# Designed miniproteins, single chains, continued (3): the designs that were tried, part 49

Each design is a single chain, and the fold is of that chain. pLDDT is the mean over its residues in the fold that is shown.

## One batch from the design tools (miniprotein)

Design m9611
Fold by ESMFold2-Fast:
Structure m9611 (fold): chain A 61 residues (1-61)
Amino acid sequence: MVGDLYQALRDWPALLPTELSLRKGERVQVLREVNDNFWLARLLETGEVGYVPKSALERVA
């Protein structure tokens, strides 16, 4: 959950300027839960922060 690392299950093009674009395999750190469908997260490779859909991510075990 918050603070945990997740990776993109698939490519995700940002639909809004506040969203992160993800490529499959990119890792994000969850900063905040926004609603049931989205997290606010930081992309580890770039340091960019934005909203990401929970359905596009899996927890790094």
Scores: mean pLDDT 81

Design m9612
Fold by ESMFold2-Fast:
Structure m9612 (fold): chain A 59 residues (1-59)
Amino acid sequence: MQEAVAVKDVSSSHPAFLSFKKGDKLLVLGETEDGLVLAKNTKTGQVGWIGKDLLEYIS
């Protein structure tokens, strides 16, 4: 299980895409070749898609 942090605030109006704040801890559940990552925001419990450029992997 890979951990990551959000690099900026994003508010998505689409339910398939993750909303988060800078510094939110994310659990990466999967990756696609299109640069999308399926992640869980550990603070809100939301699962959704996030752009790979919007997160930084930890360790």
Scores: mean pLDDT 80

Design m9613
Fold by ESMFold2-Fast:
Structure m9613 (fold): chain A 99 residues (1-99)
Amino acid sequence: SRLDIFRERYLESLKLPPTSFTPLHYAAYNGNLETVELLIEMGADVNAEAGVLKDTPLHLAAENGHLEVIELLKKAGADLNHKNSLGKTPEDLLKEYLE
């Protein structure tokens, strides 16, 4: 369902102007720790909103249960209380993943 939700978000984004998904969003979604580290070092905006749901990279890492990426993003200043357009925080999405 998580891959299907991301696919649906991606397809919806193609019907509108570019959804501003950043490389950091994709790296966080895929759990690529090394790429996340590199992008943060290069000055990527860890709190950038993207897609129709206005998810941050931390939302996408949490949705997929990438705990090490979550901790790295938190250390880099990601906002744990950032609500997407559904009113969900990254913590809410992580709880849904773990339950």
Scores: mean pLDDT 77

Design m9614
Fold by ESMFold2-Fast:
Structure m9614 (fold): chain A 62 residues (1-62)
Amino acid sequence: MKYIAEALYDQEKKSDKTLGFKKGDKLLILEEVDHVTVLAKSLKTGEEGLVLKSHIKIVEKL
């Protein structure tokens, strides 16, 4: 199941595995990686990467 999430904080890209985003950016959640981390795609940039669940809120269930 896919979800749309919104970034709660600004986050700079720290590595090739992590996603950079700004507060308010919309992210497509692709997969849950573990209990604290998801794989997401930025709807703004099209880049994919890892995001902490604590840094996002689910706004739409697809």
Scores: mean pLDDT 80

Design m9615
Fold by ESMFold2-Fast:
Structure m9615 (fold): chain A 69 residues (1-69)
Amino acid sequence: SDLDRAFAYFDKDGDGYISKEELKAKMKELGLNLTDEQIEQAIKVADRDGDGKLDKEEFADLFNPASVL
């Protein structure tokens, strides 16, 4: 699925989590020059555990606007 491919693309370490730095680096590679504050806001919205990392379900929430508030 597109989600599985996207998650694997962002999760370079294969640990099942996407860090703030990985998300920022990959968004930059895709031509999206997001600030640290924009990346922090995206993670804060999706990160239910407050650990500063996104699992696959939290990552999926970034692609679904209805899952944010």
Scores: mean pLDDT 70

Design m9616
Fold by ESMFold2-Fast:
Structure m9616 (fold): chain A 65 residues (1-65)
Amino acid sequence: LSDEEIEEIFKKYDKDKDGVLDLAELMELIQDPEFKHLQKQELILEADKDGDGKIDYEEFKKLLS
C-alpha cells in the first residue's frame, strides 16, 4: 500500500475525524473483505497496547507499510 492509500483508508474509517481509530472502527476495517490481507492481529494488539482501544495514524501507517 502507498502512503496515500493508507491515509485514505484511515480517513474512511475515522468516522469522528479525531485522528485516531477506536476499536469499533478498527473492527469494521478488519471485517471488510477488501482488507483481509492486513495484519489484523497486529492492528488489534496495537490498539489495545495502551488500554484505551485507540490507534493513531502513525501507528496505523507503520503496521500497513
Scores: mean pLDDT 70

Design m9617
Fold by ESMFold2-Fast:
Structure m9617 (fold): chain A 153 residues (1-153)
Amino acid sequence: SLVEVRRVTIRFTSKAPVSEELARRIDEAVRRAALAAGASHAAVTLDRDGRLTISVSADSFEVAERAAEAARRAAEALGVELEESRTVIALLGVRGASEEEVREMVEEANRAVGDRATVTVLSPDTVLVTGSSVEDVEAAIRALEEAYRRLRA
């Protein structure tokens, strides 16, 4: 395809601060669960305020969703309450478009999806799509593909 999904990352944050000891246990459990579900990467990080972020990455939306759900269950089994809101990030390759065409595609896609998702140029051939659900991110990818078809018409 002209727009290629290179990586999908799903992120969750904790509702409350977590101790460093509990965060280490969560990291072990989350990584084991996410990798068993097919994730390519899983990471648990603590910010300065003790807020925990779980990130799960895979090469497709289906695998990322499955692995993120496994990671969520693993963290919640250890007593961590996670925010219901999440961040879904797709890293896309764009082939056969100039840098100017990619910028035009991104502008049109952002106009089409409004506040559902944000589409950002990372490099001349790489686009980042960020949203709160897989559905919203996939809608932005469809808008980006439609914009590409218009430029090639």
Scores: mean pLDDT 89

Design m9618
Fold by ESMFold2-Fast:
Structure m9618 (fold): chain A 148 residues (1-148)
Amino acid sequence: DGDLEALKERLENGLDVNARDEFGRTLLHLAIGRGDLESVKLLLEYGFDVNEIDPETGEPNILLKDEFGETPLHIAARGGDLEIIKLLIEYGADIKAKDKNGNTLVDVKDNNGNTPLHLAKKAGHDEVVEFLLSLGADEKAKDKNGNT
């Protein structure tokens, strides 16, 4: 029921951290969607490999998309969760890894053509915007409406 101790117990008992729900979401998507830094950290410590290739999609785990086409980085950027973004990078998220469309982690697009940078800008998370630009995010990327 969202308790950190309950998550830890499930992980110790062999919970599949890479499993996706009916909406394509991993436990990492759900933890980041809650802004739950401690659950994100626990998932990464107990075997969520951000660079492991998902056998169903052929994509790295960090590039897996939910029903909205959002990766974990999209969700963290929209939430302003700079410490979560830093944690993903610290645990080895490959900023040069490309999705099936040739977009890197920081330039991957959701179903509306939004990059993580677009979502951070729209939400007013200036510190996340600056951090994503420092990682090489394309400030000139356009969404489906032609907006940067």
Scores: mean pLDDT 81

Design m9619
Fold by ESMFold2-Fast:
Structure m9619 (fold): chain A 87 residues (1-87)
Amino acid sequence: MYKVTVTVTAPEEKLEEAGRILLRALNEAMKVAIDENVPFKASVKVDGNTITFTLETEDEEVAEKMKEAIERVLKEHNVPYDIKIEK
């Protein structure tokens, strides 16, 4: 199983904006799995000013496309992030 983990940390005054952009990024990533008809699992954790999102799939190509979709949206909106894929 491939796990795509994205972490965003923002100051309190920017957290709502960063969260909204992150939700858009996650929506685009989930669309990849839906379009490819590949099962996935999603989970979210909010801890203070840090939002961690995890997408799990058995398909490596879909995991890579999810990561690319997330990075595209977050970079477009200048949101600092950390993202990784683990097996």
Scores: mean pLDDT 84

Design m9620
Fold by ESMFold2-Fast:
Structure m9620 (fold): chain A 70 residues (1-70)
Amino acid sequence: LLARVKELVEEVLGRQVGENDSLQLLLDSLDAMELVVRLRGEFAIEIPLEELMKLPNVQALTEYIQAKLA
């Protein structure tokens, strides 16, 4: 799961990211909206934009997604 989430973030940003890199510093509003759309398409989950923007890094995002996939 972590590898797939990391790849989606990297596709949105157009660059490599570490799992502990700050998403809040890397994502602008357009990138965050694109990521929400991709996560919905990939995992069939709804993530509110405000919840995504509270997640500090790719690791935290992955844990959030894993909890939603229960």
Scores: mean pLDDT 76

Design m9621
Fold by ESMFold2-Fast:
Structure m9621 (fold): chain A 79 residues (1-79)
Amino acid sequence: AEREEMLAAIERKAAELEKRGAELDPGEGVRKAQEVRDAYVAMLEDPAAAAELARAAGEDVTPEEVRRDLRAVVERLKA
């Protein structure tokens, strides 16, 4: 249940980022949202892979940002 709830929260976060990005450049926004989503999912499986995906996504997504956002999601799920 916890993993499914966390994945749902990650999907929701990705949708928010996609929506925000689409206001400027739909294609670029979708791409960045997918990169962030993949980084969050990878974090659940392998923190090293999450860091690599964040780096590949560019300067807008860092390993620290991925860890911080995932930590916030985990805290929300625990509450």
Scores: mean pLDDT 57

Design m9622
Fold by ESMFold2-Fast:
Structure m9622 (fold): chain A 153 residues (1-153)
Amino acid sequence: MEVRDLEDSDLPAVTEILNEEIAPVYFPNVEITVEIVRKRVDYEGRENWLAAVVDGKVVGVGALTDFRGDTGRLDYLAVAPEYRGKGVGRLLVEALAERARARGLRRLLLDVPEDNKAAIAFYLRQGFKKIGTRENSRFGDKYVTVYTLELEL
């Protein structure tokens, strides 16, 4: 298992993972195409994106986004279902946190729906702390409470 920079060859497999894991929660009426993922990678900067690879297969993705002073966001963190519990998401968070430190960032933020107990419990085990709550946040067709979590770098 390796974590490396995202390549153009990875975009199809990343698109599949994002449609399975991210689209149903954040974009329930939008099919994520390879062209949408490419435009997002180009907009955020390719060097912000990491792929997790096992036996030459892409099995997870994550990105650093929205840089504000000493703070960045951790977005697009997804792991293919059959690779969950195998440490993939931990290695992606560790590698993104190292990349954020190398850029002189002091904090990583993320947002998670309060009903996503699995993701909340995952991020708390990676050392993230809850710093905020936003009620009545729109996620797709639903209104949910969102927790803002912070990792000190």
Scores: mean pLDDT 95

Design m9623
Fold by ESMFold2-Fast:
Parts: C-alpha cells; structure tokens; sequence
Structure m9623 (fold): chain A 150 residues (1-150)
C-alpha cells in the first residue's frame, strides 16, 4: 500500500479531531503552527481532518503557510487540504504566506491551484500584502502567476 492509501483508510478518532483551548484548535492546527512535521504525519495517519477550522476559520494549512513550514504545507496539500480555504477575515493560505515573505510556500500554493486574485474582507489581494510587506521576489512571482494590479 502507498502511504497515501494507508492514510485514506484511517478512521478518524474523536480524540484526534478534538478541539482545545480558547481558539478551538485541533492537534493538527497546533502541530502545523509549531512546525512539528513528525506529529503532523502521526495525526494524518490517525485520520485527522486536514480541513478542520478553528474559531477564526483558519485551517492547519493557514497556520503552516503563515509560519513558513514548507514540508508541512506540502504534506497537507498532498492530503487534500483546501488551498483556497478562507478564514473569518477572508484570508487564504496564499495571503498569509505572501504577507509573511515565504517565497517557496507561495510558489507551492500557486502550483496547487491557489487563487492568485483572492480578496480578503478589506479587498486586499496576496499581491497587495506582499507589496505592503516589501517582499519584492514574491511580488514578481505573483505578477508572473497572473496577479492583477489594483
């Protein structure tokens, strides 16, 4: 069996998807935010919901993308993470990676079908956030990917 087929047969346990603390985060949110790749692998093997949302509407992919954890972003996308998931502010993982300056993650999200022109609740695009943050290489990458100038 492939690793992907093995994980697809895992039945979710109530404990693996249990929400904790004031933020309603699952263990997968915490592992993704902290860069604990081994824990992410363990939780996905146990059938963790890759698209679980915290109280801010953030998925594990949002937290890994914001924190700069490239290998975790890749693994979450392989397990069917929604590349275009929106938090309560309308941010996608691409907005957070672009604002934070994570060039390789921006490239990976675009290859995975991220909407380059997605708008948050303020009408800001990933291109606008990269410009405001001074991430010139990300600005160039987003333009090449078809980001519209405002």
Amino acid sequence: MSVKELYAKAKPTEEVNKKFGFYGSTPLHLAAASGDLEKVKELLAKGADVNAKDIYGRTPLHLAAEAGHLEIVELLLEFGADVNAKDIYGNTPLHLAAEAGHLEIVELLLKAGADVNAKDIYGRTPLMLAKEAGHEEIVELLRKAGAEEV
Scores: mean pLDDT 89

Design m9624
Fold by ESMFold2-Fast:
Structure m9624 (fold): chain A 65 residues (1-65)
Amino acid sequence: PTDEEIRAEFKKYDLDGDGVITKEELLKVAKSQGLSEAFVDQLMAVLDKDGDGKIDYAEFKAGVS
């Protein structure tokens, strides 16, 4: 994916526009798309490299690139 595509996807999950995706925001989007909570937990384990319960743009890009 291109950087612009990654940014567009990030914005879909960044519901309040603060530049980070929380587990709660990811769960809301996942539930709207019919994805399980187990999927979100696995995705957080891969993307949340800082272990702070948040996914910043760099973590998101690393997970999807």
Scores: mean pLDDT 71

Design m9625
Fold by ESMFold2-Fast:
Structure m9625 (fold): chain A 76 residues (1-76)
Amino acid sequence: SASALVGPDGRNLGLALRRAIAEGDAESVRRLLEEIRRQGLDVNAKDPAGRTLLDVARASGREEIVALLLEAGARE
């Protein structure tokens, strides 16, 4: 099922993470992953198109960001 990664302040963490991944901003990715963990949200949650954050990061070709997602518990 599709789900949204939304924090307690109403911020769409999934959208923020996709933006940070596209920008190559590893520091923002790390910070947002900490928020996901702190809020107990599922880092493996899929968007309405069935894509995970790991799918987006791999498509970007940014190895550091892929490694951060895997360390945070992202999996296939």
Scores: mean pLDDT 76

Design m9626
Fold by ESMFold2-Fast:
Structure m9626 (fold): chain A 93 residues (1-93)
Amino acid sequence: QLTEEQIAEFKEAFSFFDKDGDGTITTEELGTVMRSLGQNPTEAELQDMINEVDADGDGTIDFPEFLTMMTSLGYDPTNPEELQRLIREMGAT
């Protein structure tokens, strides 16, 4: 079960890539997120993940879809340590 604090932390991470503030991220931005987390998905693996969460195929991912995808990659949104690591890695350059 996600607390309001955990949801807020994920929203902060999501908004880092939601530069136009429309509440979605593009497939290209998702690739950048994955690489920031030390993942290196192939284009096919990235497309498969997008197809699983983007049911309407518009090439964008909203916040609930993003959360589902992160959980599928082994990131536990109920674990504060993983949330802090995600934010740090996404913000670290």
Scores: mean pLDDT 64

Design m9627
Fold by ESMFold2-Fast:
Structure m9627 (fold): chain A 58 residues (1-58)
Amino acid sequence: MAEERKRLGKLIAERRRRLGLSQRELADAIGVSQSTVSAIERGELWPSLQTLARIDAL
């Protein structure tokens, strides 16, 4: 569980960097706080299915 969460966070961070977005810009694009993006990317928080769908749509 914790390791899978950390791997997902890394994948989200890599996609964000590939899109040329800061954590704040990604947060604005998907409708969450920048602290939420940071927590997800560090594997401290699971993203919701809606959040994942919005990231995938970018």
Scores: mean pLDDT 82

Design m9628
Fold by ESMFold2-Fast:
Parts: C-alpha cells; structure tokens; sequence
Structure m9628 (fold): chain A 88 residues (1-88)
C-alpha cells in the first residue's frame, strides 16, 4: 500500500490527484501513509489541492491527519508541475 514509484509516489498520491474518494478510503483503511512525500516533497493532500480534488477527498485526508508539507505555495507548485507535465 505504501509502495513508491519512480516519482516517489504511493497509490494514495494518485488517488488524491484523481479525486477518487472510494480509492482514498480503501487505501487509508489498508494503512496508507497519509503524509508520504514524493521526490518533490508533495504529500497526497498537496496533490489533491493542486489537482482541485473534490472537497470530500480533501476532508477525508485531513480527518486522517494529512498536513501540508509547507506554506500554501507547495500546493501551487504541485499544481504548476501537474499542468506542465500533462497530468491535468
């Protein structure tokens, strides 16, 4: 559940980007690290905010102890990265 790919991202990072509430719930139930950082320092919450994920996904992550990695600029940086690399 906490396996990292070449970008250092776990399945929870991708579920957060996709805004998949059901998948986020499933991964958290399986013991996913809600604050796992990718190679850029982004958490699942950082990527969810950057990708414009549904409020229900953001609320679920925060309820499970999700924190931003730093100032709000981290979410903005993640959003810019996702757009520039064709993920959005």
Amino acid sequence: VNEKDALGRTPLHYAAIEGDLKKVEELLKQGADVNAKDIYGFTPLDLALAAGAPQEVIDLLRKNGAVLTGPDENGVTAGVWLVENGWL
Scores: mean pLDDT 72

Design m9629
Fold by ESMFold2-Fast:
Structure m9629 (fold): chain A 55 residues (1-55)
Amino acid sequence: SAAERVEAWVRSHAPPELAETLQAAGREMIAAGFSEEEARRAVELALRTLLANRA
């Protein structure tokens, strides 16, 4: 499914401490009716933002 592909992308690119949160965000976007491409772009932007602002 689109959600599975977005989650797989996150697992391949995100560090483990961010992967769970970003996978959940990607699933919620697909569930909300966003396309696979839109969800993937959003989680990529979120990953970049989280890496820049890691607590």
Scores: mean pLDDT 82

Design m9630
Fold by ESMFold2-Fast:
Structure m9630 (fold): chain A 158 residues (1-158)
Amino acid sequence: NREEKIKKLEERRKKFLEEFPLSPEHQRILEAGIAGADEGLANATPERIAAWEAELRALAASLPAVDKADVDRMLDIIRNSDDKEEIIYAGQALTNELLNALFPERAEENMAVAAELRDYMLLRLLRNPDLTIDQVKAAALGAALGVARAARELAAAA
């Protein structure tokens, strides 16, 4: 039942936002991820998807603590999958890997941000099942890139 899935996901997100205390930095990172996902949904061109994939690969290559093979695997899933949910879960894994490289001491908050972005994208998909594969790919890449840019800026300021 689609309506039941929407309700459960909305309840899960509400509970998370009320009960899980994110640091101000991780709250800023989550906001950047949501903005990136929304930009991806609004502007899902093949050129943008290719550019954001290239930027994520370049960013991962610039981070010594990132497992580049894991990033490449997650980006390959986003590129090649025609399963919207598989793309969203690959985006979650990519976001978590990038955050763990930048804030290895904040593993629980990193996982919480990645999981909330997954739930945000799943909710958007459940509310609009006509979202194209390219829109979902762009949203996953935009979320990961928004997170990575904000996290890198905050890590450099520390």
Scores: mean pLDDT 87

Design m9631
Fold by ESMFold2-Fast:
Formats: C-alpha cells, sequence, structure tokens
Structure m9631 (fold): chain A 59 residues (1-59)
C-alpha cells in the first residue's frame, strides 16, 4: 500500500488507535472516512486508526 510519514506526534486515546511519533512511517490499509485512516506502523507492525491530518505521503 502507499507509505505515509507522521508529521507530528499522535498519542492513541483508545486501544483501536495507533500511537505515532513524528517521522514514523505507516502503510495505508483503508480510508475509513475524511478524518480517520486505518494504518499499519512499519516500526512496530501495529494496526490502528490515525488522523489523516497527521500524515503526509512519501514520494
Amino acid sequence: GKIYVATEDFEALTSQELTLKKGDRVELLKVVNENWWLAKSLKTGEVGYVPRSFLEEIG
């Protein structure tokens, strides 16, 4: 899938959300809605929801 980078730190508030640090890379799995994406951390292998606004496409 497409690879994105976290532009800022994001701390998960629920077990379904993915915690990210600025510079962490994720693979986009699903666009759930305009504001939330399901992604996989390339660092940890964990899958969870992240805010779209915190991600930038690499390339």
Scores: mean pLDDT 84

Design m9632
Fold by ESMFold2-Fast:
Structure m9632 (fold): chain A 60 residues (1-60)
Amino acid sequence: SLSRAVGHLLAGIGAYLEGKYDEAIKHFREALEIVEREFGKDSPFAKRVRELLEQLEKEK
């Protein structure tokens, strides 16, 4: 559900702010899977979450 995706996005942001990058990446990947399922892989929302993950993975 969308609520579950939002929950994972918020948890990922919280982990990122605490420097827990692996935990943040895990939450963002869970959110991406839900967003791709609900809105499609080519949706603007899915693209935005993928861009966020790509930037976060560069900071490791």
Scores: mean pLDDT 80

Design m9633
Fold by ESMFold2-Fast:
Structure m9633 (fold): chain A 156 residues (1-156)
Amino acid sequence: SLRERLAGLAESLSTGLDGLIEGLRRAGAADPAGRATYDEAARYYTRARDLFDRAADLLRNGTDLDEAARLLSRGADYLSKGAELLRKAALDDDSLPPELLRDILDNLRNLHAVMLGLARAMREIGHEETAAKAERAADKLYEAARALGLRAKRAQ
């Protein structure tokens, strides 16, 4: 069902964010000058993950869809904030190891694709505001991935 698809997307976002949070922990260890920014981005992504987990539970248990949509919307807002911090960090510092930078980039690209899927699914159920927030979060993830991708090419 569409509800099961929404739950699966929320679960995929949560899992993807776990990978990104770990990548940012490693980035802070490799780049002490950027650590505060990576830690702040990781805190936003942790809040987003927790909200997506709660939304998935609501969707799986057949509870209030509007509450699940509100949680997804809030998660998208936190994801956008984390992505904007990573975009800014990508402009200021070139000290990350290339392999770690590629891992973070791949996680951002995967989250971008899943977030676009969430936006489409939310639009199908008539939650236009949540769909728009998911699209904005996808755009911010794409901008962060693009900035990090340009940085990775300079490191070659």
Scores: mean pLDDT 85

Design m9634
Fold by ESMFold2-Fast:
Structure m9634 (fold): chain A 114 residues (1-114)
Amino acid sequence: SLGDELLRAAAAGDVARVEALLAQGADVNARVTEELAKELPVDPELALGATPLILAAYFGHLDVVRVLLANGADVNARDRFGNTPLHWAERSPASEATREELVALLRANGAKPN
């Protein structure tokens, strides 16, 4: 589906593909299914019910995060375990500087404390 391709593109940091899929009508708030979770290089607890914004935030893809927010991504979307984009940005394996930029960007766009 377009949603599954958007989730893959967001996890990969492919900003051009994210933009193209959104232009084709992909759901900006698509959610990772159990089937797709098996194909993503992430912890199942992060993967299940994650949105494109959650995946992009976890992997530290700042440009993808900006595009998703500009296209109406729910900044407070919760995965299957109740975790938000802000929660996963703070736990990103990216550099400390990238984590600080992600947290600031999400908060500027209305992210609430957990």
Scores: mean pLDDT 87

Design m9635
Fold by ESMFold2-Fast:
Order: structure tokens, then sequence, then C-alpha cells
Structure m9635 (fold): chain A 96 residues (1-96)
């Protein structure tokens, strides 16, 4: 996937629509968060609370994958904990 490949130059040059959704409803931020790509997550400008087709936010994917540093960064970017899945909330409590 594009964001998981760590293509920071394309992100910085606005060649990624940060709000574009793939076939699963995932934004670049969802993919970067799931992959633990901290630098890509920092560079992406987009809706931190966007939900994919499963109802998961980027924060859900970071928490489920155990990427504590990405979880902290998404919270600093304004990620809403109340929008998390039950599984994401449980994992967030384990990480914090």
Amino acid sequence: TYAANGDLDAVKKEKIDANAKDELGKTPLHLAAAAGKLEVVKALEGDVNAKDIYGYTPLDWAALAGHKEVVKLLLEKGADVSLLSDEGKEKLEELL
C-alpha cells in the first residue's frame, strides 16, 4: 500500500489526497497508522477520525497493531477515543 511503503516525498508534494479512500474505505492515515509509519503519520494532513468500511479509525488500527508511538501522535493530532471500536479501546488501555 502507498502509505505503508513510506513514500514521504509524494506526501510532502501533495501528490496524495490525504482524505482519499481506498476500496476498504481507508485513508492514507489509516494505512500509515496500521503499518506503524510514524514519519508518514506526522506528514499526513487529513481527518484523523475518518472511519473505514469496518468502522475503524486510524487510532483503532494503530492501537490494534500495538504502535504506541503512533497512538500517542494520533491523540496529539486530535483523535477521538470515543470513536474507537471496543477492541481498539481495550488495546489502547493495554498500551497506556
Scores: mean pLDDT 75

Design m9636
Fold by ESMFold2-Fast:
Structure m9636 (fold): chain A 65 residues (1-65)
Amino acid sequence: SKGAFFRRERDALGLSQRELGERLGVSQATVSAWESGEREPDMKAVLELSVEQGIELLKQGVASL
């Protein structure tokens, strides 16, 4: 489910629901609703989460150089 996807990717980024919300430009309550299945995340939110994950991986790569 999309909620399980968001929770898994957020855990991989080491972010709280509040911090993920701030990164995606939404409230913590919106992230909580997505993860619980109360609301469906739109495609923009999925793409923004993928960008955040890519940025974090890039930072880790640069930090190891």
Scores: mean pLDDT 73

Design m9637
Fold by ESMFold2-Fast:
Structure m9637 (fold): chain A 69 residues (1-69)
Amino acid sequence: MVEERLKELEKRAEEGDPEAFYELGQYYFMKGDYDKAIEYFKKALELGHPRAPLFLKYVENNKKIKEKE
């Protein structure tokens, strides 16, 4: 179920769907993979997703807090 949804999002991302990149960013953020989340949110931002800038900033801040011990 989750794996099929992830595959669909990756396929839509290949087609340049900013929403797909945004959803992938959220997925990896929920898994605690901040590096992948940041990369996907950056792609969504480049493609013009209106919410991507806010979430990119949010994920970057969370990563910095965890790395600063």
Scores: mean pLDDT 78

Design m9638
Fold by ESMFold2-Fast:
Structure m9638 (fold): chain A 74 residues (1-74)
Amino acid sequence: SFEELLEKLRELDEAGDTEGLAQFLKDSLRQGMDLEELERLLAALREERLDRAYGVLGTFLKELKEHGLEAVLQ
């Protein structure tokens, strides 16, 4: 669920696990999370002030919008 995704991102952000954040987000994209879901997550991360997760997801969203899914999943 969205709430489970947000909780996992919160856990990884609080732990300072940037590599885990990147891997979790790549795995979520491989499982079919779409652009709309990513934008909802980005808004939620901003509201919660989860700066690490926001940064990682923001970078992925930028790459996805500019270069497509293949560029993110390299």
Scores: mean pLDDT 78

Design m9639
Fold by ESMFold2-Fast:
Structure m9639 (fold): chain A 80 residues (1-80)
Amino acid sequence: KEEILKNFHPARVLPEDADNPAVRLLARAFQLLEMGKEDEAKKLFEEILKNYPDAKVRVLLDDGSVVELSVAEIAKYLLE
């Protein structure tokens, strides 16, 4: 499961889950990390953990399979 978390990107999220508030925060946090704004990204990850601890997202893997991940688990991985 660490492999999936390590290689996670918001672009892999299924379209039907893209408008989920937790997923939108996660996507914004990734954009901030790509811009070098680590402190701002960390605040968004913390917001996900506080407000959306049970949120789930479906992700398309390279082999064409779909897995369900906890958005909070992804945020925790990136905060560590």
Scores: mean pLDDT 79

Design m9640
Fold by ESMFold2-Fast:
Structure m9640 (fold): chain A 68 residues (1-68)
Amino acid sequence: SAAEIEAKLKEAEELYKEALRALGDGDYATARRLLEQAVELLSEVDPERAEQLRALFDEIAADIRARR
């Protein structure tokens, strides 16, 4: 249902925000775990967006690591 899709999108967004926060804190293990949870939820409703989310996260992670 549309409500289920909306709920999964919102949960995935919150998990992604937490993943970015963990990434900023240098907790790469937690960041990756949270990202995987977000992508898993999103892949059930929008696989293309899930791939985009993973790609964006990897790009941000690479940028942060390069600046260290």
Scores: mean pLDDT 81

Design m9641
Fold by ESMFold2-Fast:
Structure m9641 (fold): chain A 63 residues (1-63)
Amino acid sequence: MEGKLAVAVEDYEALLPTDLSLKKGDKVVILKVVNENYVLAKSLKTGEVGYVPASALEVIGDA
């Protein structure tokens, strides 16, 4: 999943300052898979980097 382009399949509101907030349809680059539940991603919309649940994302290709 690292280096992959993904799209948010649902809205996600950041719970921690290190988390990334997403709206359904937002595109991100997956920078690192942290564990089974979380990835570190960069928003292509805002340029912000943060943690997001892997379940909120669908991989659509290479970044």
Scores: mean pLDDT 80

Design m9642
Fold by ESMFold2-Fast:
Structure m9642 (fold): chain A 70 residues (1-70)
Amino acid sequence: SELEKAFKLFDTDGDGKIHRGLLPPLLRALGFPVPTEEEVDALIQRFDKDGDGKLDYEEFKALVEALRAE
């Protein structure tokens, strides 16, 4: 899966999570528009269920599906 490959590539810490600073370049790599800082804040707030400021793969997948649905 392209989504899984991109997630693993940007999971530089190997912790199974993407921190907020990696979200813009990860979305760009997937062909999405690069989010603004305000949009990143909104996306993290909506999809970070754990409140740790990071997205695991399931949270990230939900975010990508929401962006595709628009």
Scores: mean pLDDT 78

